Designed miniproteins, single chains, continued (2). Designs and how they scored, part 21

Each design is a single chain, and the fold is of that chain. pLDDT is the mean over its residues in the fold that is shown.

## One batch from the design tools (miniprotein)

Design m4696
Fold by ESMFold2-Fast:
Structure m4696 (fold): chain A 81 residues (1-81)
Amino acid sequence: TRTITFTVLGRTITVTLPRGQTSRDQIIAAVRAAATAAGLSDAQIDAFISQLRAIMTRDRYSAAQAAAAIRQAAAITNRAF
């Protein structure tokens, strides 16, 4: 597994992904689950996931590509709130 740690809306969130390439849908599902576990509201999760979906234009991602997309989405979400 690969661990990605990031901060969004004042919460530190950790996402664990498989060691190989992961599908966009699996990454989005893992991020949503981690954000829910970290205590973000449904509205905060939906705003963050909307930004992540907009950035993630590929079908599959390496852990490094996923980390970059997640951190960019978090930065955009943080600026909107």
Scores: mean pLDDT 84

Design m4697
Fold by ESMFold2-Fast:
Structure m4697 (fold): chain A 75 residues (1-75)
Amino acid sequence: SEEELLAQQLQQARDQLTAQWRASGRVSDDAAERVADIVAIGMGKGLLSKSKEERQKLIQQGVEAAQALNAQVAA
């Protein structure tokens, strides 16, 4: 279903963000996981009405924005 596909896309984004934030060493493992969960939940809102291609682009933009924020926290 579209809901299952979106859930899979969000799970992949969450896993990517969690691994990246943990690898940065700037936050605790628990904090990295909680931030990734919050971002994934936020990105999920309103995406079910979008096409698969549009969802992937928006999710990727969200991941890139979160990566930029993680880098900025270290400055």
Scores: mean pLDDT 67

Design m4698
Fold by ESMFold2-Fast:
Structure m4698 (fold): chain A 67 residues (1-67)
Amino acid sequence: AIDQIRAYLTRAGFSQADIDAIIDMFRRGASIDDIAQIIADHIHQRYGTDYSRTHNANVAALRAIIR
């Protein structure tokens, strides 16, 4: 699960420091929705993408990884 989350975040363009921080949030019991929000905000700030579509895609991807 953690290795799959790390791989996903690497593909999404996160720095190693950001990936480590996000994985630490998962270990501390952060929700999928909280992590998806952080990913959506990062992509929106960097690329100006549609927030709602990006958020829903990230939630779906993270749920698939955790299962």
Scores: mean pLDDT 71

Design m4699
Fold by ESMFold2-Fast:
Structure m4699 (fold): chain A 84 residues (1-84)
Amino acid sequence: SSDEERLDREVERIREYIRRNIDDPALREELLAHVDRVAAEARALLRRYQAQGKEALGFSVAMLLLVGTSAEVDIRLRKLRAEK
């Protein structure tokens, strides 16, 4: 669906941000794996709400999960940069 395509674009945006900004290979792998797990949960949640006829609500909640994950990555990056 177009909503699933929008989720996929946000997931790739977060992944690309991690690849560009996290130089430590171990942390990069950890954060990418975390994003992949959250993305799977977000897609499952969207599909569950779509099955209930609540696609717009499902999309909003799924996007909130990704926004929260993006914020978590940003906080971790800011802490790492401040510790240098």
Scores: mean pLDDT 84

Design m4700
Fold by ESMFold2-Fast:
Structure m4700 (fold): chain A 55 residues (1-55)
Amino acid sequence: MKIKITVTITKPDGSTETYTVEVEAPLEVAQQLANTVKESLEDKGYKVEVKIEVL
């Protein structure tokens, strides 16, 4: 399955950045990858929103 992962990062100053990655993987694998990215960024003090879409 083609999975689109969109990560929206909100910095302490209120600015936002968006990153998009497309992977061909099972939904569970894509979800674990997204969670890892979220945890890494939250450790840096950012607020992170992750959206997973099946293409």
Scores: mean pLDDT 79

Design m4701
Fold by ESMFold2-Fast:
Structure m4701 (fold): chain A 111 residues (1-111)
Amino acid sequence: SPEDEERRRFLEELARKYYEELKSGKMTLQEAIDKVEEELRKRGFSEADIDIARRLVTLLHAFLENDPEEVKAAYDALFDTELARHADDPEARRNVEIAREVADKLFEELS
């Protein structure tokens, strides 16, 4: 839907911005997490969505250290757990799927 595409684009832009700040050393992991939480809250994202985003920022940071096994394990665990947790909530499940699409695209572009 147009709303899903807007959400995906916003999350992609946000992730690219904080990846560059982490990569350049301008932000610590905790500072990047705090900023992502602030921006998502201002835009009305749920606490569940914010929790997923915090974990994705941690995965992007791990990816910068060139640990593909750690990133792969944490990535699979994150999305498997969240999809199972939201099995009875189609909207929350769709939001997890959008976050997965963003993460997949970023990891493809950054590898």
Scores: mean pLDDT 79

Design m4702
Fold by ESMFold2-Fast:
Structure m4702 (fold): chain A 78 residues (1-78)
Amino acid sequence: MILEVDATVPPEHAAGLARLLEQLAKRYGGEILDLEVNADGSIRARIRVPEDKADEFAEEIRSAVKALGGSAEVRRLP
C-alpha cells in the first residue's frame, strides 16, 4: 500500500517531522518513496507500508503532526 502524506507544521518542527516519518516507516516495515520538506513547514511524502499496517501508520502520523501543532492529510493511493 502507498500512502500520500500532506502535512503542515510550524517551520521549526518540519525537520523533526521528516525524521519521525523515516523512523515510523522503518518501524512499520515500510519505505519512503519520496519526501519533500519546505521552508514554510509543509511536508509531502509518499510511503510504502504493508496494507495490514496502513491504517495504524496513518493514525500515528496524524497524531504526531497534531502534537506538533500542525495538520495532516493521509491518503491511500489505489
Scores: mean pLDDT 85

Design m4703
Fold by ESMFold2-Fast:
Order: sequence, then structure tokens, then C-alpha cells
Structure m4703 (fold): chain A 62 residues (1-62)
Amino acid sequence: MLEELREEYIEKLRESDPAERLRITLEGMKKLTELGYEEGKFDEGAIYANELAEFTRRLEAE
């Protein structure tokens, strides 16, 4: 499910080495967008992908 996938990538980002954050973010955004299209939840997938990018930006600011 989209929400579970989003939570999975948020946790991966929290535990990640800073050098890995961009790679994890891009992977998560791609998977959320693809799953959203597959499930017919395009807006939800896009919103969750954007939330993932925003979360990474906040981690980088800390």
C-alpha cells in the first residue's frame, strides 16, 4: 500500500547515512509514483513522493 511504502522510506531515511539520503529519496519517490499509477491513486502517490523529498530536506537542514 502507498502509505506503508511511504512509511518504509521515511524510516530508511531516518536511519540512513547522509551520503545515502539522495539515493534512498530518489528510489522511494520513484516507487511511490509507480505504485500510485498502478493502484489508480495518482495524486496520493505524487503527494507521498513530495513528502519524502520534503522530509529529506528537513533532515539535511538538521
Scores: mean pLDDT 82

Design m4704
Fold by ESMFold2-Fast:
Structure m4704 (fold): chain A 89 residues (1-89)
Amino acid sequence: MDKVTLVKEILVVLKREDKFESLVILCKLDDPSNPPGLESCRELQNLPNDTLLRIIEFLKANPNATAEELTKIPGVGPVTANFLLALRE
């Protein structure tokens, strides 16, 4: 499973698939050679795919998870955790 697919699955779990196209554009998820300007997007691009899988599984089990709980996943920093959870809004 590639990074774009994993990010889409996170949005599916958060019930915000409507944000997927905007997020792809903002974070340049389909163009890894062109770095995004936003720090949260760069952090997301640099996350290992296995870490993204762990985030997906955690959010499936804990749909109301806090950013603090997400940071307990190895490799997930507060920038990434807060960014992903902000996508719920």
Scores: mean pLDDT 77

Design m4705
Fold by ESMFold2-Fast:
Structure m4705 (fold): chain A 70 residues (1-70)
Amino acid sequence: SDEPLDARAFLERLVAEDPNLTAAQALEEILKEAKKQSPVVQKVVEHELNKLKEEYGDKTAAELLEVLRK
């Protein structure tokens, strides 16, 4: 099913599959999935994820997930 990208749900899946994943690696995987969406969705997701990568890129994906759960 081609549902819109839910970055938090996708991040939860990535962390479950690879608990040692860094925030930067998780954000890159989310960007790859966003590229499968419409160009408008891709640009919005890329903009928001680049901001998260700048702020939290040195943290773990699990720590980034906790930020997004708020």
Scores: mean pLDDT 73

Design m4706
Fold by ESMFold2-Fast:
Structure m4706 (fold): chain A 81 residues (1-81)
Amino acid sequence: MTPEQAFARAVEGLPEEVQEELRKLAAEAEAALAAGDYEKALAYLERLYDLVIENAPEELRPAVREYAEAHLAKYREVVAA
């Protein structure tokens, strides 16, 4: 299982209430990105990935974390520039 596959599987297995919160965080991150507020977008994305990790099955958490860190690293690089 790749980190990407582990993330997708973790998201599909989330409780409905957690999936709703994840969609809200994703929408907030997207709005911040559209406004050019990369620092705010990064904060929402970090919370989104933390939410997925904390609710994922224990066996998937390392791969989900690897996926999250790879994606967040790209945004952290933009914010640091």
Scores: mean pLDDT 82

Design m4707
Fold by ESMFold2-Fast:
Structure m4707 (fold): chain A 99 residues (1-99)
Amino acid sequence: KRIEVRLELNQFVLDKIAENLDKLTEEQRKAIGELLSLPFGDPRLREKAEEILKKLNIPEDIVKEAQAILDSRFPELDPDDPDYVAAVTLLAIILYQKK
């Protein structure tokens, strides 16, 4: 079911955030908090995700890496789904922190 897939997506991303929370900068943690403050399925997640990617200057290559990871695990999700876009952004923030 679409709702179940979205819940699994959110749980996957939350687990990745929890695993890496102590390695994130204050600015990254604030950005993650802003994105997570929006309701599930809220269309504003797209605009907030775009703002965060620009603010943190995350390279397209990192965004594509995050997309590839999520696409392999959740191939049923529409790439234009607000929750998917938010998940990509959250994962990209974590990946960009890797040296």
Scores: mean pLDDT 76

Design m4708
Fold by ESMFold2-Fast:
Structure m4708 (fold): chain A 67 residues (1-67)
Amino acid sequence: GEGQELYAKERKLMEEQAKREGLPVSEAPTPNEKVREIAREIGEKLREIGDLIDEALKEGRPAPPLK
């Protein structure tokens, strides 16, 4: 599965980095958890920003500054 492949790839990279630093891989945050959290937040913010930009463009007004 697509998600499983991405998870395995990211996990391997994090395991390699943890081993290089001499840290146990079990203490590293899972990439799936981080990605899900970031994706949720970005998705919500992008939707709101997109709506604001779309409204400004339709009205012929300059787009609001992004924060």
Scores: mean pLDDT 65

Design m4709
Fold by ESMFold2-Fast:
Structure m4709 (fold): chain A 93 residues (1-93)
Amino acid sequence: MSEEELEKVKGEILDYILQGRFDDAAELVLKAIEKFLERGETELADELYRYFVRQMEEWIAGFEGVDPDLAAEIRAKLEELQKRVEELREKYK
């Protein structure tokens, strides 16, 4: 069941990224990571975080030559998300 939930969340995140809705994708990731951590499902939280970072880095790489300002903005948002995920991991230890 938790693995099915992970795959559903991954799909929703990818849809938001493809629509350029990065703030919605980031909030969905944070909410899902917190839920997994609250349930002690640290491995699922880790997998979701790695998936999101990978999808974002691929998207950024595709735009770096076309729209470097947008690429820089999304990199800054990714760095803020990384900090918030670390804070969640410490909270639910």
Scores: mean pLDDT 81

Design m4710
Fold by ESMFold2-Fast:
Structure m4710 (fold): chain A 64 residues (1-64)
Amino acid sequence: SALDAARARAERLAFVEGDEAARELLDEIGALRLEIAVLRALDGDAAEIEALEARLRALEAQLP
């Protein structure tokens, strides 16, 4: 997918080329994905999950 390709480009920038902005973006995306996964596993608040998913989509749109 286009998202998978963008993530792969960001990973090369962060881990091969030492791009700090790309690394910070990937770290924030990873943290949000983990938080969403934990909340879903615990049957957490649906509105909170929806808000975090919207934030995740906004960050993923910033991938190169």
Scores: mean pLDDT 87

Design m4711
Fold by ESMFold2-Fast:
Structure m4711 (fold): chain A 74 residues (1-74)
Amino acid sequence: LEEAVREASRAFVDALEDQGWSPEEAARLAAEILREAGVPEEVAEQLAQLLRDAATAPSVEEALAHVRRLRELV
């Protein structure tokens, strides 16, 4: 789980920064990575929701705080 969350978070950030994807598209990609890693659907949905919330946060620092909280909870 921890490693899957880290990989999904990295892919999310890369999609936003390097590829210019929307937060919604990046969150969808992260959810797919979590599902492929065998994370249960409801947990993958919760993590994707938190990533979307992070991406729509008013500052990058607040977005990173949401991502860090996710890593601490797993």
Scores: mean pLDDT 69

Design m4712
Fold by ESMFold2-Fast:
Structure m4712 (fold): chain A 57 residues (1-57)
Amino acid sequence: SMAEQRAIADRMLARVAPKAAELDERSLLGTFRREAEELGLPEELIDEGLARLRALM
């Protein structure tokens, strides 16, 4: 369900968020996109997650 996929995206973000300011933007965003695509997250949730990570940098 969308709720379950959103929960997966939220857990991925929670693991990364504390280190976002210390990581290279290109590598961080690229790694998140690749992992989210491997998990089968829809593009809208991937884009939302990327925007949230960029806001932390």
Scores: mean pLDDT 78

Design m4713
Fold by ESMFold2-Fast:
Structure m4713 (fold): chain A 104 residues (1-104)
Amino acid sequence: DSRVPFSTLSVEEVEKMIDAMLEAYKDRLDELLELYKKEAEEAEAKGDKQKLAESYFYLGEIYLAQGNKEKAKEYFEKAKKIAEELGDTTLVELTTKKLEELEK
């Protein structure tokens, strides 16, 4: 899966990409969840911190779409921590925005 890194995209571009993905998989969110769990495991095994952070962000969005706010928060916090370590400003802004929305 040749995904474009979030660091090459604006916040708005990532949001549109995620919205399109969630709409395409709205009846199959469990399949999407398993896909990104596998991607996170592979990224961790390879030491690919960028892909790991992005995979955690996708997992947060999928859990949120399923109504699981607790798991969504957990994965957004994990993604933000790695994004801050990498200096990925787009992913830091995305995760911060999502975490603030979950406090309401």
Scores: mean pLDDT 83

Design m4714
Fold by ESMFold2-Fast:
Structure m4714 (fold): chain A 94 residues (1-94)
Amino acid sequence: MLEVLERAREAAERLIEAIRRGDSREVFQALMELGESANELERLGYTEFAREVKELAGKVLDAVRAGDREAALEHARELLRKIEELKEEVEREL
């Protein structure tokens, strides 16, 4: 569990940096990693959180495709914040 959240956090941080640099290849790689982490979290019973991650990742993709870097960064930061909040909650329960 914590390993999945740590990988998701790292992917979200790479996503933010890739958007800032305009690195489309790294943006898509980070989004794929986030999608895979969301699928693992869903399998572990975190269904609603996994859905939120997928929805925010979709919003990042839509903003990037529209050329809206500010919206893409805002959605990516919200995604990172949600991942960090769940990671802290899980660490407190263990």
Scores: mean pLDDT 85

Design m4715
Fold by ESMFold2-Fast:
Structure m4715 (fold): chain A 77 residues (1-77)
Amino acid sequence: SEEAEKLKKEAYENGKEAAKSLKNTPGVTATEELAERIAEAGAEFIRELLLKKGVSEEVAKEAAEAYKKGFLEEFKK
């Protein structure tokens, strides 16, 4: 649906912004392993939030996966 596509796009962009914030934090050098753990935690937070708002499990999962993808792609730049 259009709503599902919008949620995925917003989650992906939020993931990218979170990774940029992490990379721009003074004195912090995150490993890829730590970045993956942070991305996973953020994705789980988004999934739970969307489920509580009445979004379907399928759409919430896709949005969570989009967040992880955006985060990790930006982190590896």
Scores: mean pLDDT 85

Design m4716
Fold by ESMFold2-Fast:
Parts: structure tokens; sequence; C-alpha cells
Structure m4716 (fold): chain A 87 residues (1-87)
């Protein structure tokens, strides 16, 4: 279901965020790595290509706007939820 796919995406994002946090990695490039992970996981879970592309564009904007890795992760989760609701 879409709910199961959303839960898997959120779980994988939280696991990657926790790993980066434990390693003290909080740079813009770390946000880019998490953004790439979200787009990759969405594609692997079978989201349509047009949705994955739009997710990637919104995530790129969020990377530019976010002041911290934590803020970015919260924004990325919101973007993913909004896109799942559009499906």
Amino acid sequence: SLEEKLEELEKNLENAYNLLKEQGKTSRSDMEALGDLVAFEAKELGFPDEVVRELRERILEAIAASKSLEEFVETAKEIVREKVEEL
C-alpha cells in the first residue's frame, strides 16, 4: 500500500539521518546525500518517474533553504507525505 511505502521511506530516511548525526556529519553535502537516498528509495518502491523527479526538485529547494540537517529531514518528510497524498 502507499502507507507501507511511506513508512519504509520514512524509516530509511530516519536511519540514514541517525547514522550521519552519530558521525557528526551535518553539512550541505550530507543533506544532498539524504536527498539522493529519498529519491532512490521512492523509485525502488515503485513511485512514478514524474513523482520521483518532482520529489528531487522539491528536495533540492529544501537543501538550499534548510539551516540544519534536522530542519532538512523534517522538511523532506513533509515533501514525501505531500507527494504520497497526491497519488
Scores: mean pLDDT 80

Design m4717
Fold by ESMFold2-Fast:
Structure m4717 (fold): chain A 66 residues (1-66)
Amino acid sequence: PIAETLEVPASTSDEEAIALGVERLRELEPDARILAVRRYPDSVEVVGYNAARDTFTFVTVRKVAE
């Protein structure tokens, strides 16, 4: 599995954080299908799956106070 954590300012909206996470996941695994997007108080998690490689990719976007 591929796992990556991105940090964004705490002022970043969930919508912006999800867009960034999806973009990064597609950079890491262009052929991955987005399976789920999970929202937490200070983070979002984007889960992708590449069936040809049998590989899950997790991108966590954390909101960090400045």
Scores: mean pLDDT 83

Design m4718
Fold by ESMFold2-Fast:
Structure m4718 (fold): chain A 55 residues (1-55)
Amino acid sequence: GPSAEELAAGRELARAGREAVRTLATTGDKSPAEAVGRRAAALSESARQAARDLL
């Protein structure tokens, strides 16, 4: 299972992802969503899975 650090990273990614979706939906700005995608690519698979489980 994910470590405490991976769970914390997953929670932050999920939070940033929700905010990015809201920004895209309300303003059309894709930049926050693209930044979230780049951060996700740098994380371990366990941290990415933890983020997906929170969405």
Scores: mean pLDDT 79

Design m4719
Fold by ESMFold2-Fast:
Structure m4719 (fold): chain A 66 residues (1-66)
Amino acid sequence: IEEIAKKIAEKTGISLETAKKAVELVLENPDTVSGEEIAEKLGISVETASKMLTLYSELVIEKLNE
């Protein structure tokens, strides 16, 4: 989780703290959380939130294939 948040922060330019909060939101509501909801709760753009969700999915797949 922390490793995923760090990579998201590096690739999106958001802070590590914001990336961790975004990952926590996905983990709490994986079936219902949207980029719009993350953007609203964290005060970031919908575009950034959508990029974060895409990167999260990619990084989870990479982590599982270690």
Scores: mean pLDDT 75

Design m4720
Fold by ESMFold2-Fast:
Structure m4720 (fold): chain A 55 residues (1-55)
Amino acid sequence: MLPPLPPGASKEELKAHQLGLARDALNTLLALSPEVTQADVEEWLAAFKEYLDKT
């Protein structure tokens, strides 16, 4: 888990924190679901990172 961000954190720091939370959630799903693969996790994280970069 990433540490909490201070007030006034940059947009880039906020995006990095959001991506870290998403990775933790997807790693939990990977551990619990036999249908989910590491490749799926990395693909979803890449898509989410691109989404955050555009927003």
Scores: mean pLDDT 74

Design m4721
Fold by ESMFold2-Fast:
Structure m4721 (fold): chain A 70 residues (1-70)
Amino acid sequence: SKEEEGGERLLEAWVRHTARFGERVDEIIAKLKAGEITKEQALEEFHRVGDETGRELDAEVRKIREELAK
């Protein structure tokens, strides 16, 4: 059903975006530990990556909903 397909696609989107977020966070932490960025810069990057991830997930959810409406 469309509902079953939609639920699966939404879960897959959540998993993919969560995995990418984790990778980006690990990169920020690695840079901080290496002394390449300051704590303040790391916090700014955390906020930016979080905002970008939320926006990307919202956009994909919106697209999935549009496709299911067809």
Scores: mean pLDDT 84

Design m4722
Fold by ESMFold2-Fast:
Structure m4722 (fold): chain A 63 residues (1-63)
Amino acid sequence: KRIVVVVGVGKGGMEKGAEIVAELRAEGADVLGTYAETKEGAEYAIEKAKEAYPEAEIILVEE
């Protein structure tokens, strides 16, 4: 089963990320959506996602 982690950065990244999460879930993927206020926070979230879900596809969505 496809596992995807979507990391939205800033307000625009959050809004666009939510759309991507909804689309991927509609396609039957297991999706974790997360938000970071800063690029540094997003980089940290990506590292933690890779540790927790090593087989997951990671999508970074910037504003």
Scores: mean pLDDT 80

Design m4723
Fold by ESMFold2-Fast:
Structure m4723 (fold): chain A 96 residues (1-96)
Amino acid sequence: SSSINMGNIMFSNGNYTGSSNVYFNGMSTSVNNNNWTTVSNISYNHSTVYNSMGNTNVSNSWPGIGNGYNTYINTGNPVHKTMGVSGFNSIYNNNS
């Protein structure tokens, strides 16, 4: 996990290609249950995905985690929750 010992860990779920994808910055080890798959080669990093959604203000990646751990998860079960890391500008889901 790359977000260990963070006060509040937040994830934003988005669909940048019109598919049900969930985006995480390598923090899923605290949340997942081995039902997630990770793609290390993402067309968009987390900041780009969030900016493309036109939601809340976003920082340039997580503090120290960021672009190095960009992942999206496509399990066929869309997750519409908002979670992020304390100390950066968060992004919010459109709807749950």
Scores: mean pLDDT 31

Design m4724
Fold by ESMFold2-Fast:
Structure m4724 (fold): chain A 100 residues (1-100)
Amino acid sequence: SLLDKIKEILEELEKKLSEVLSEEMLKIFRGMLESFYKAFEENKDKPKEELIAFVRTLGGLMKREIQELGKENNLPEEKIKEALELVEEATRKIIELIEE
């Protein structure tokens, strides 16, 4: 199902983020990814255009949180950039699935 494929993308994102983020940051992002999945499941019957806008909004919120928490936790700039690129990639993959 679409939800199963989204879950796989989010699980892959979590695994890749675990190699980049501190353990403390990762705990926060695990919660965000779980909340994202639940929110998507609740909105799955919305028109595609609304789902895409929703996914872009959540991806943007996650990227902002990475930048803010990364700075607060003294994460190297290169790792912050890598984490942002991982979120961007996952967001693109989810949008592509919705457009199918």
Scores: mean pLDDT 84

Design m4725
Fold by ESMFold2-Fast:
Structure m4725 (fold): chain A 80 residues (1-80)
Amino acid sequence: MEVTEEDVEKLYKEAQELYDKALNATPEQRDEVIKELEEVRKKLDEMAEKAKSQGKTDLADYLNYLKEQVDKFIEYLKKQ
């Protein structure tokens, strides 16, 4: 499958919305959001590898940057 900029933007927006939701969530809801963020992280990682294989180095670098941001979201929520 081709990696598109639209898919990347949508996926990261979902991660941001999940993070915002988790900050105001119950402990049970926060655990579910963490699982959803971990799924987004895996998707970003797969997209980065595909972009790299397609010679889209700038897109792959951007995806790895977004993956790092999602990792920070997950780590912060796990510390709460």
Scores: mean pLDDT 81

Design m4726
Fold by ESMFold2-Fast:
Structure m4726 (fold): chain A 110 residues (1-110)
Amino acid sequence: MSVDEQIEAVIEKRKIPEKYHDLFRSLARLVVVAHMSQEMTTLPVLLSKLADALVAEDKEAIDKYGAEILNLLKDVVPKRYYEYVRRVKERAEELGLERTAKAAEEVLSL
């Protein structure tokens, strides 16, 4: 399966609410890129915790894990993937995820 098909399968299997779909897709793509290039095993674990928080609609946990993922990605995301970081910032601002939005802005400022 393609990476996009795998991400969509996770969204459906985990029953992630639709309002979080774009946020999860963008963070998952960034995690896959970082994991494939640098074997960062912590990122898939954090993405799984984020998915659990999204299903639970635990806004505090969502904001915590989203920010932690972006902080780990700060020095390893290639500039060609900054479109996904911008998408994370936009969706985090719309959802009131202040820590995640700030972390995304910090990545974009590099």
Scores: mean pLDDT 82

Design m4727
Fold by ESMFold2-Fast:
Structure m4727 (fold): chain A 76 residues (1-76)
Amino acid sequence: SLREEGLAVLRAVAEASVDEARALLLAFLESIRDLISEESYEQAVASIEATAEYWRKDPAAAAAWRAALAARVDAL
């Protein structure tokens, strides 16, 4: 089902390393680049990089956040 497919994607992100999660988010952004403005693209890249840097400084908090997200998605 579509729900099961979405859950699988979110679990992959939740179990990924910080660098893997960053790469997945950047790959998704690149796939939609032609659908968004250059300004929006640059802002999104900056946001992804800032988030990855924050996660690198506190990997435990990042892991806890991803686990909480996975648990919330399971409850849907």
Scores: mean pLDDT 72

Design m4728
Fold by ESMFold2-Fast:
Structure m4728 (fold): chain A 107 residues (1-107)
Amino acid sequence: MEELERIRERLRRAIRERDAEAVREALRELLRLRPDMTTVELAELVAELAREAGDEELAELAEKLARLATIGKLTRSDVIELVAKYLEGRVEEVKEFIKEIESLKPA
C-alpha cells in the first residue's frame, strides 16, 4: 500500500517534469507490485494522475487508451510506450498508432 502511493507520486512528478523514462520505470514497477492490473485499469490510472499533474492532453489520451483497451486491442506495454512517446513530444507517432488500432475490428 505505501509502495503504491510512492509510485503514484513518482508518476505525478515524472508527468509534470516530462520525464518519459521515469514514467516507463514507475509504470513497470507498478505492474510488478500489481501484476493483476488490467490494461484498462493502467490507462485509467494514468488519466487520473495526468489530471492531478495538470496535463489535460495526456489525461484525454489515456482515457482514449482505456477505451481501446476495453475492446482488447491494447497491451499494458502499449499503454506505457504511448504515454512515454507523448511525453517525448512524439505525438504524431502516437496518433498513427492509435489510428491503426482504431481501424482494427473489435476483439
Scores: mean pLDDT 83

Design m4729
Fold by ESMFold2-Fast:
Structure m4729 (fold): chain A 82 residues (1-82)
Amino acid sequence: SDGVKKSVKELEKAVKDGDIDKIVKSSKELGKEGKKVEEKDPKSKYSKIGRMSESIYTLAQSGESDSVIMSASKGVVEFSKK
């Protein structure tokens, strides 16, 4: 979906910039867009991307280190290209 694709690009930019605050914000938005896809197609790649991104947002809220958040975010971006 266009919403997921746009949110993935925003997350990719935040990762390239090394901006943790933008990574957290982008992960939240990507999680929301992925949830909309999951309601219609839970087996979609975009649904999995949404769940992974929600996990990153949860890690950030739990006080995980910037390095863990960055590593997880890189994983989501890489998965989106497969």
Scores: mean pLDDT 84

Design m4730
Fold by ESMFold2-Fast:
Structure m4730 (fold): chain A 58 residues (1-58)
Amino acid sequence: MTDEQIEEAHKLAEEIAPEVEEYLKKNPNLSDDEVDELTLEKIKEIAKKVGIELPPLL
């Protein structure tokens, strides 16, 4: 990845973090696996939007 792609990914992670945190506050009993799944789906959506290819995440 280029440095620009890394910066963009970091920026997007910062954008996603508040949404994930709000969801966690509403659902504090979620397992770490469920939280990771939600975060990965959000990252996957945004990665497609900015043209970053991620490995297949299930």
Scores: mean pLDDT 66

Design m4731
Fold by ESMFold2-Fast:
Structure m4731 (fold): chain A 82 residues (1-82)
Amino acid sequence: SARIEELARRAEEALAAGDEEAVRELALEAGVLYFSGLLAQGASPEEVAALAEEAAAEARAAGEEEEAELILEAARRALEAH
């Protein structure tokens, strides 16, 4: 929650600075923390995978292919660490 919000703020700062690599790294870290938090709260691996696939599909529908790939990568990393 608060950590994810802090990472989002830092990503906004990196975006303003034109640091695209830092934006991607911070977004990925926030996504991993989000999905790991769901698993820690008792969500099943199947539920987390389904949520990530749904979010990625919505991002793709909006033309945000890079965001879709980051969502799936974040979920994969969280599930591997589970």
Scores: mean pLDDT 83

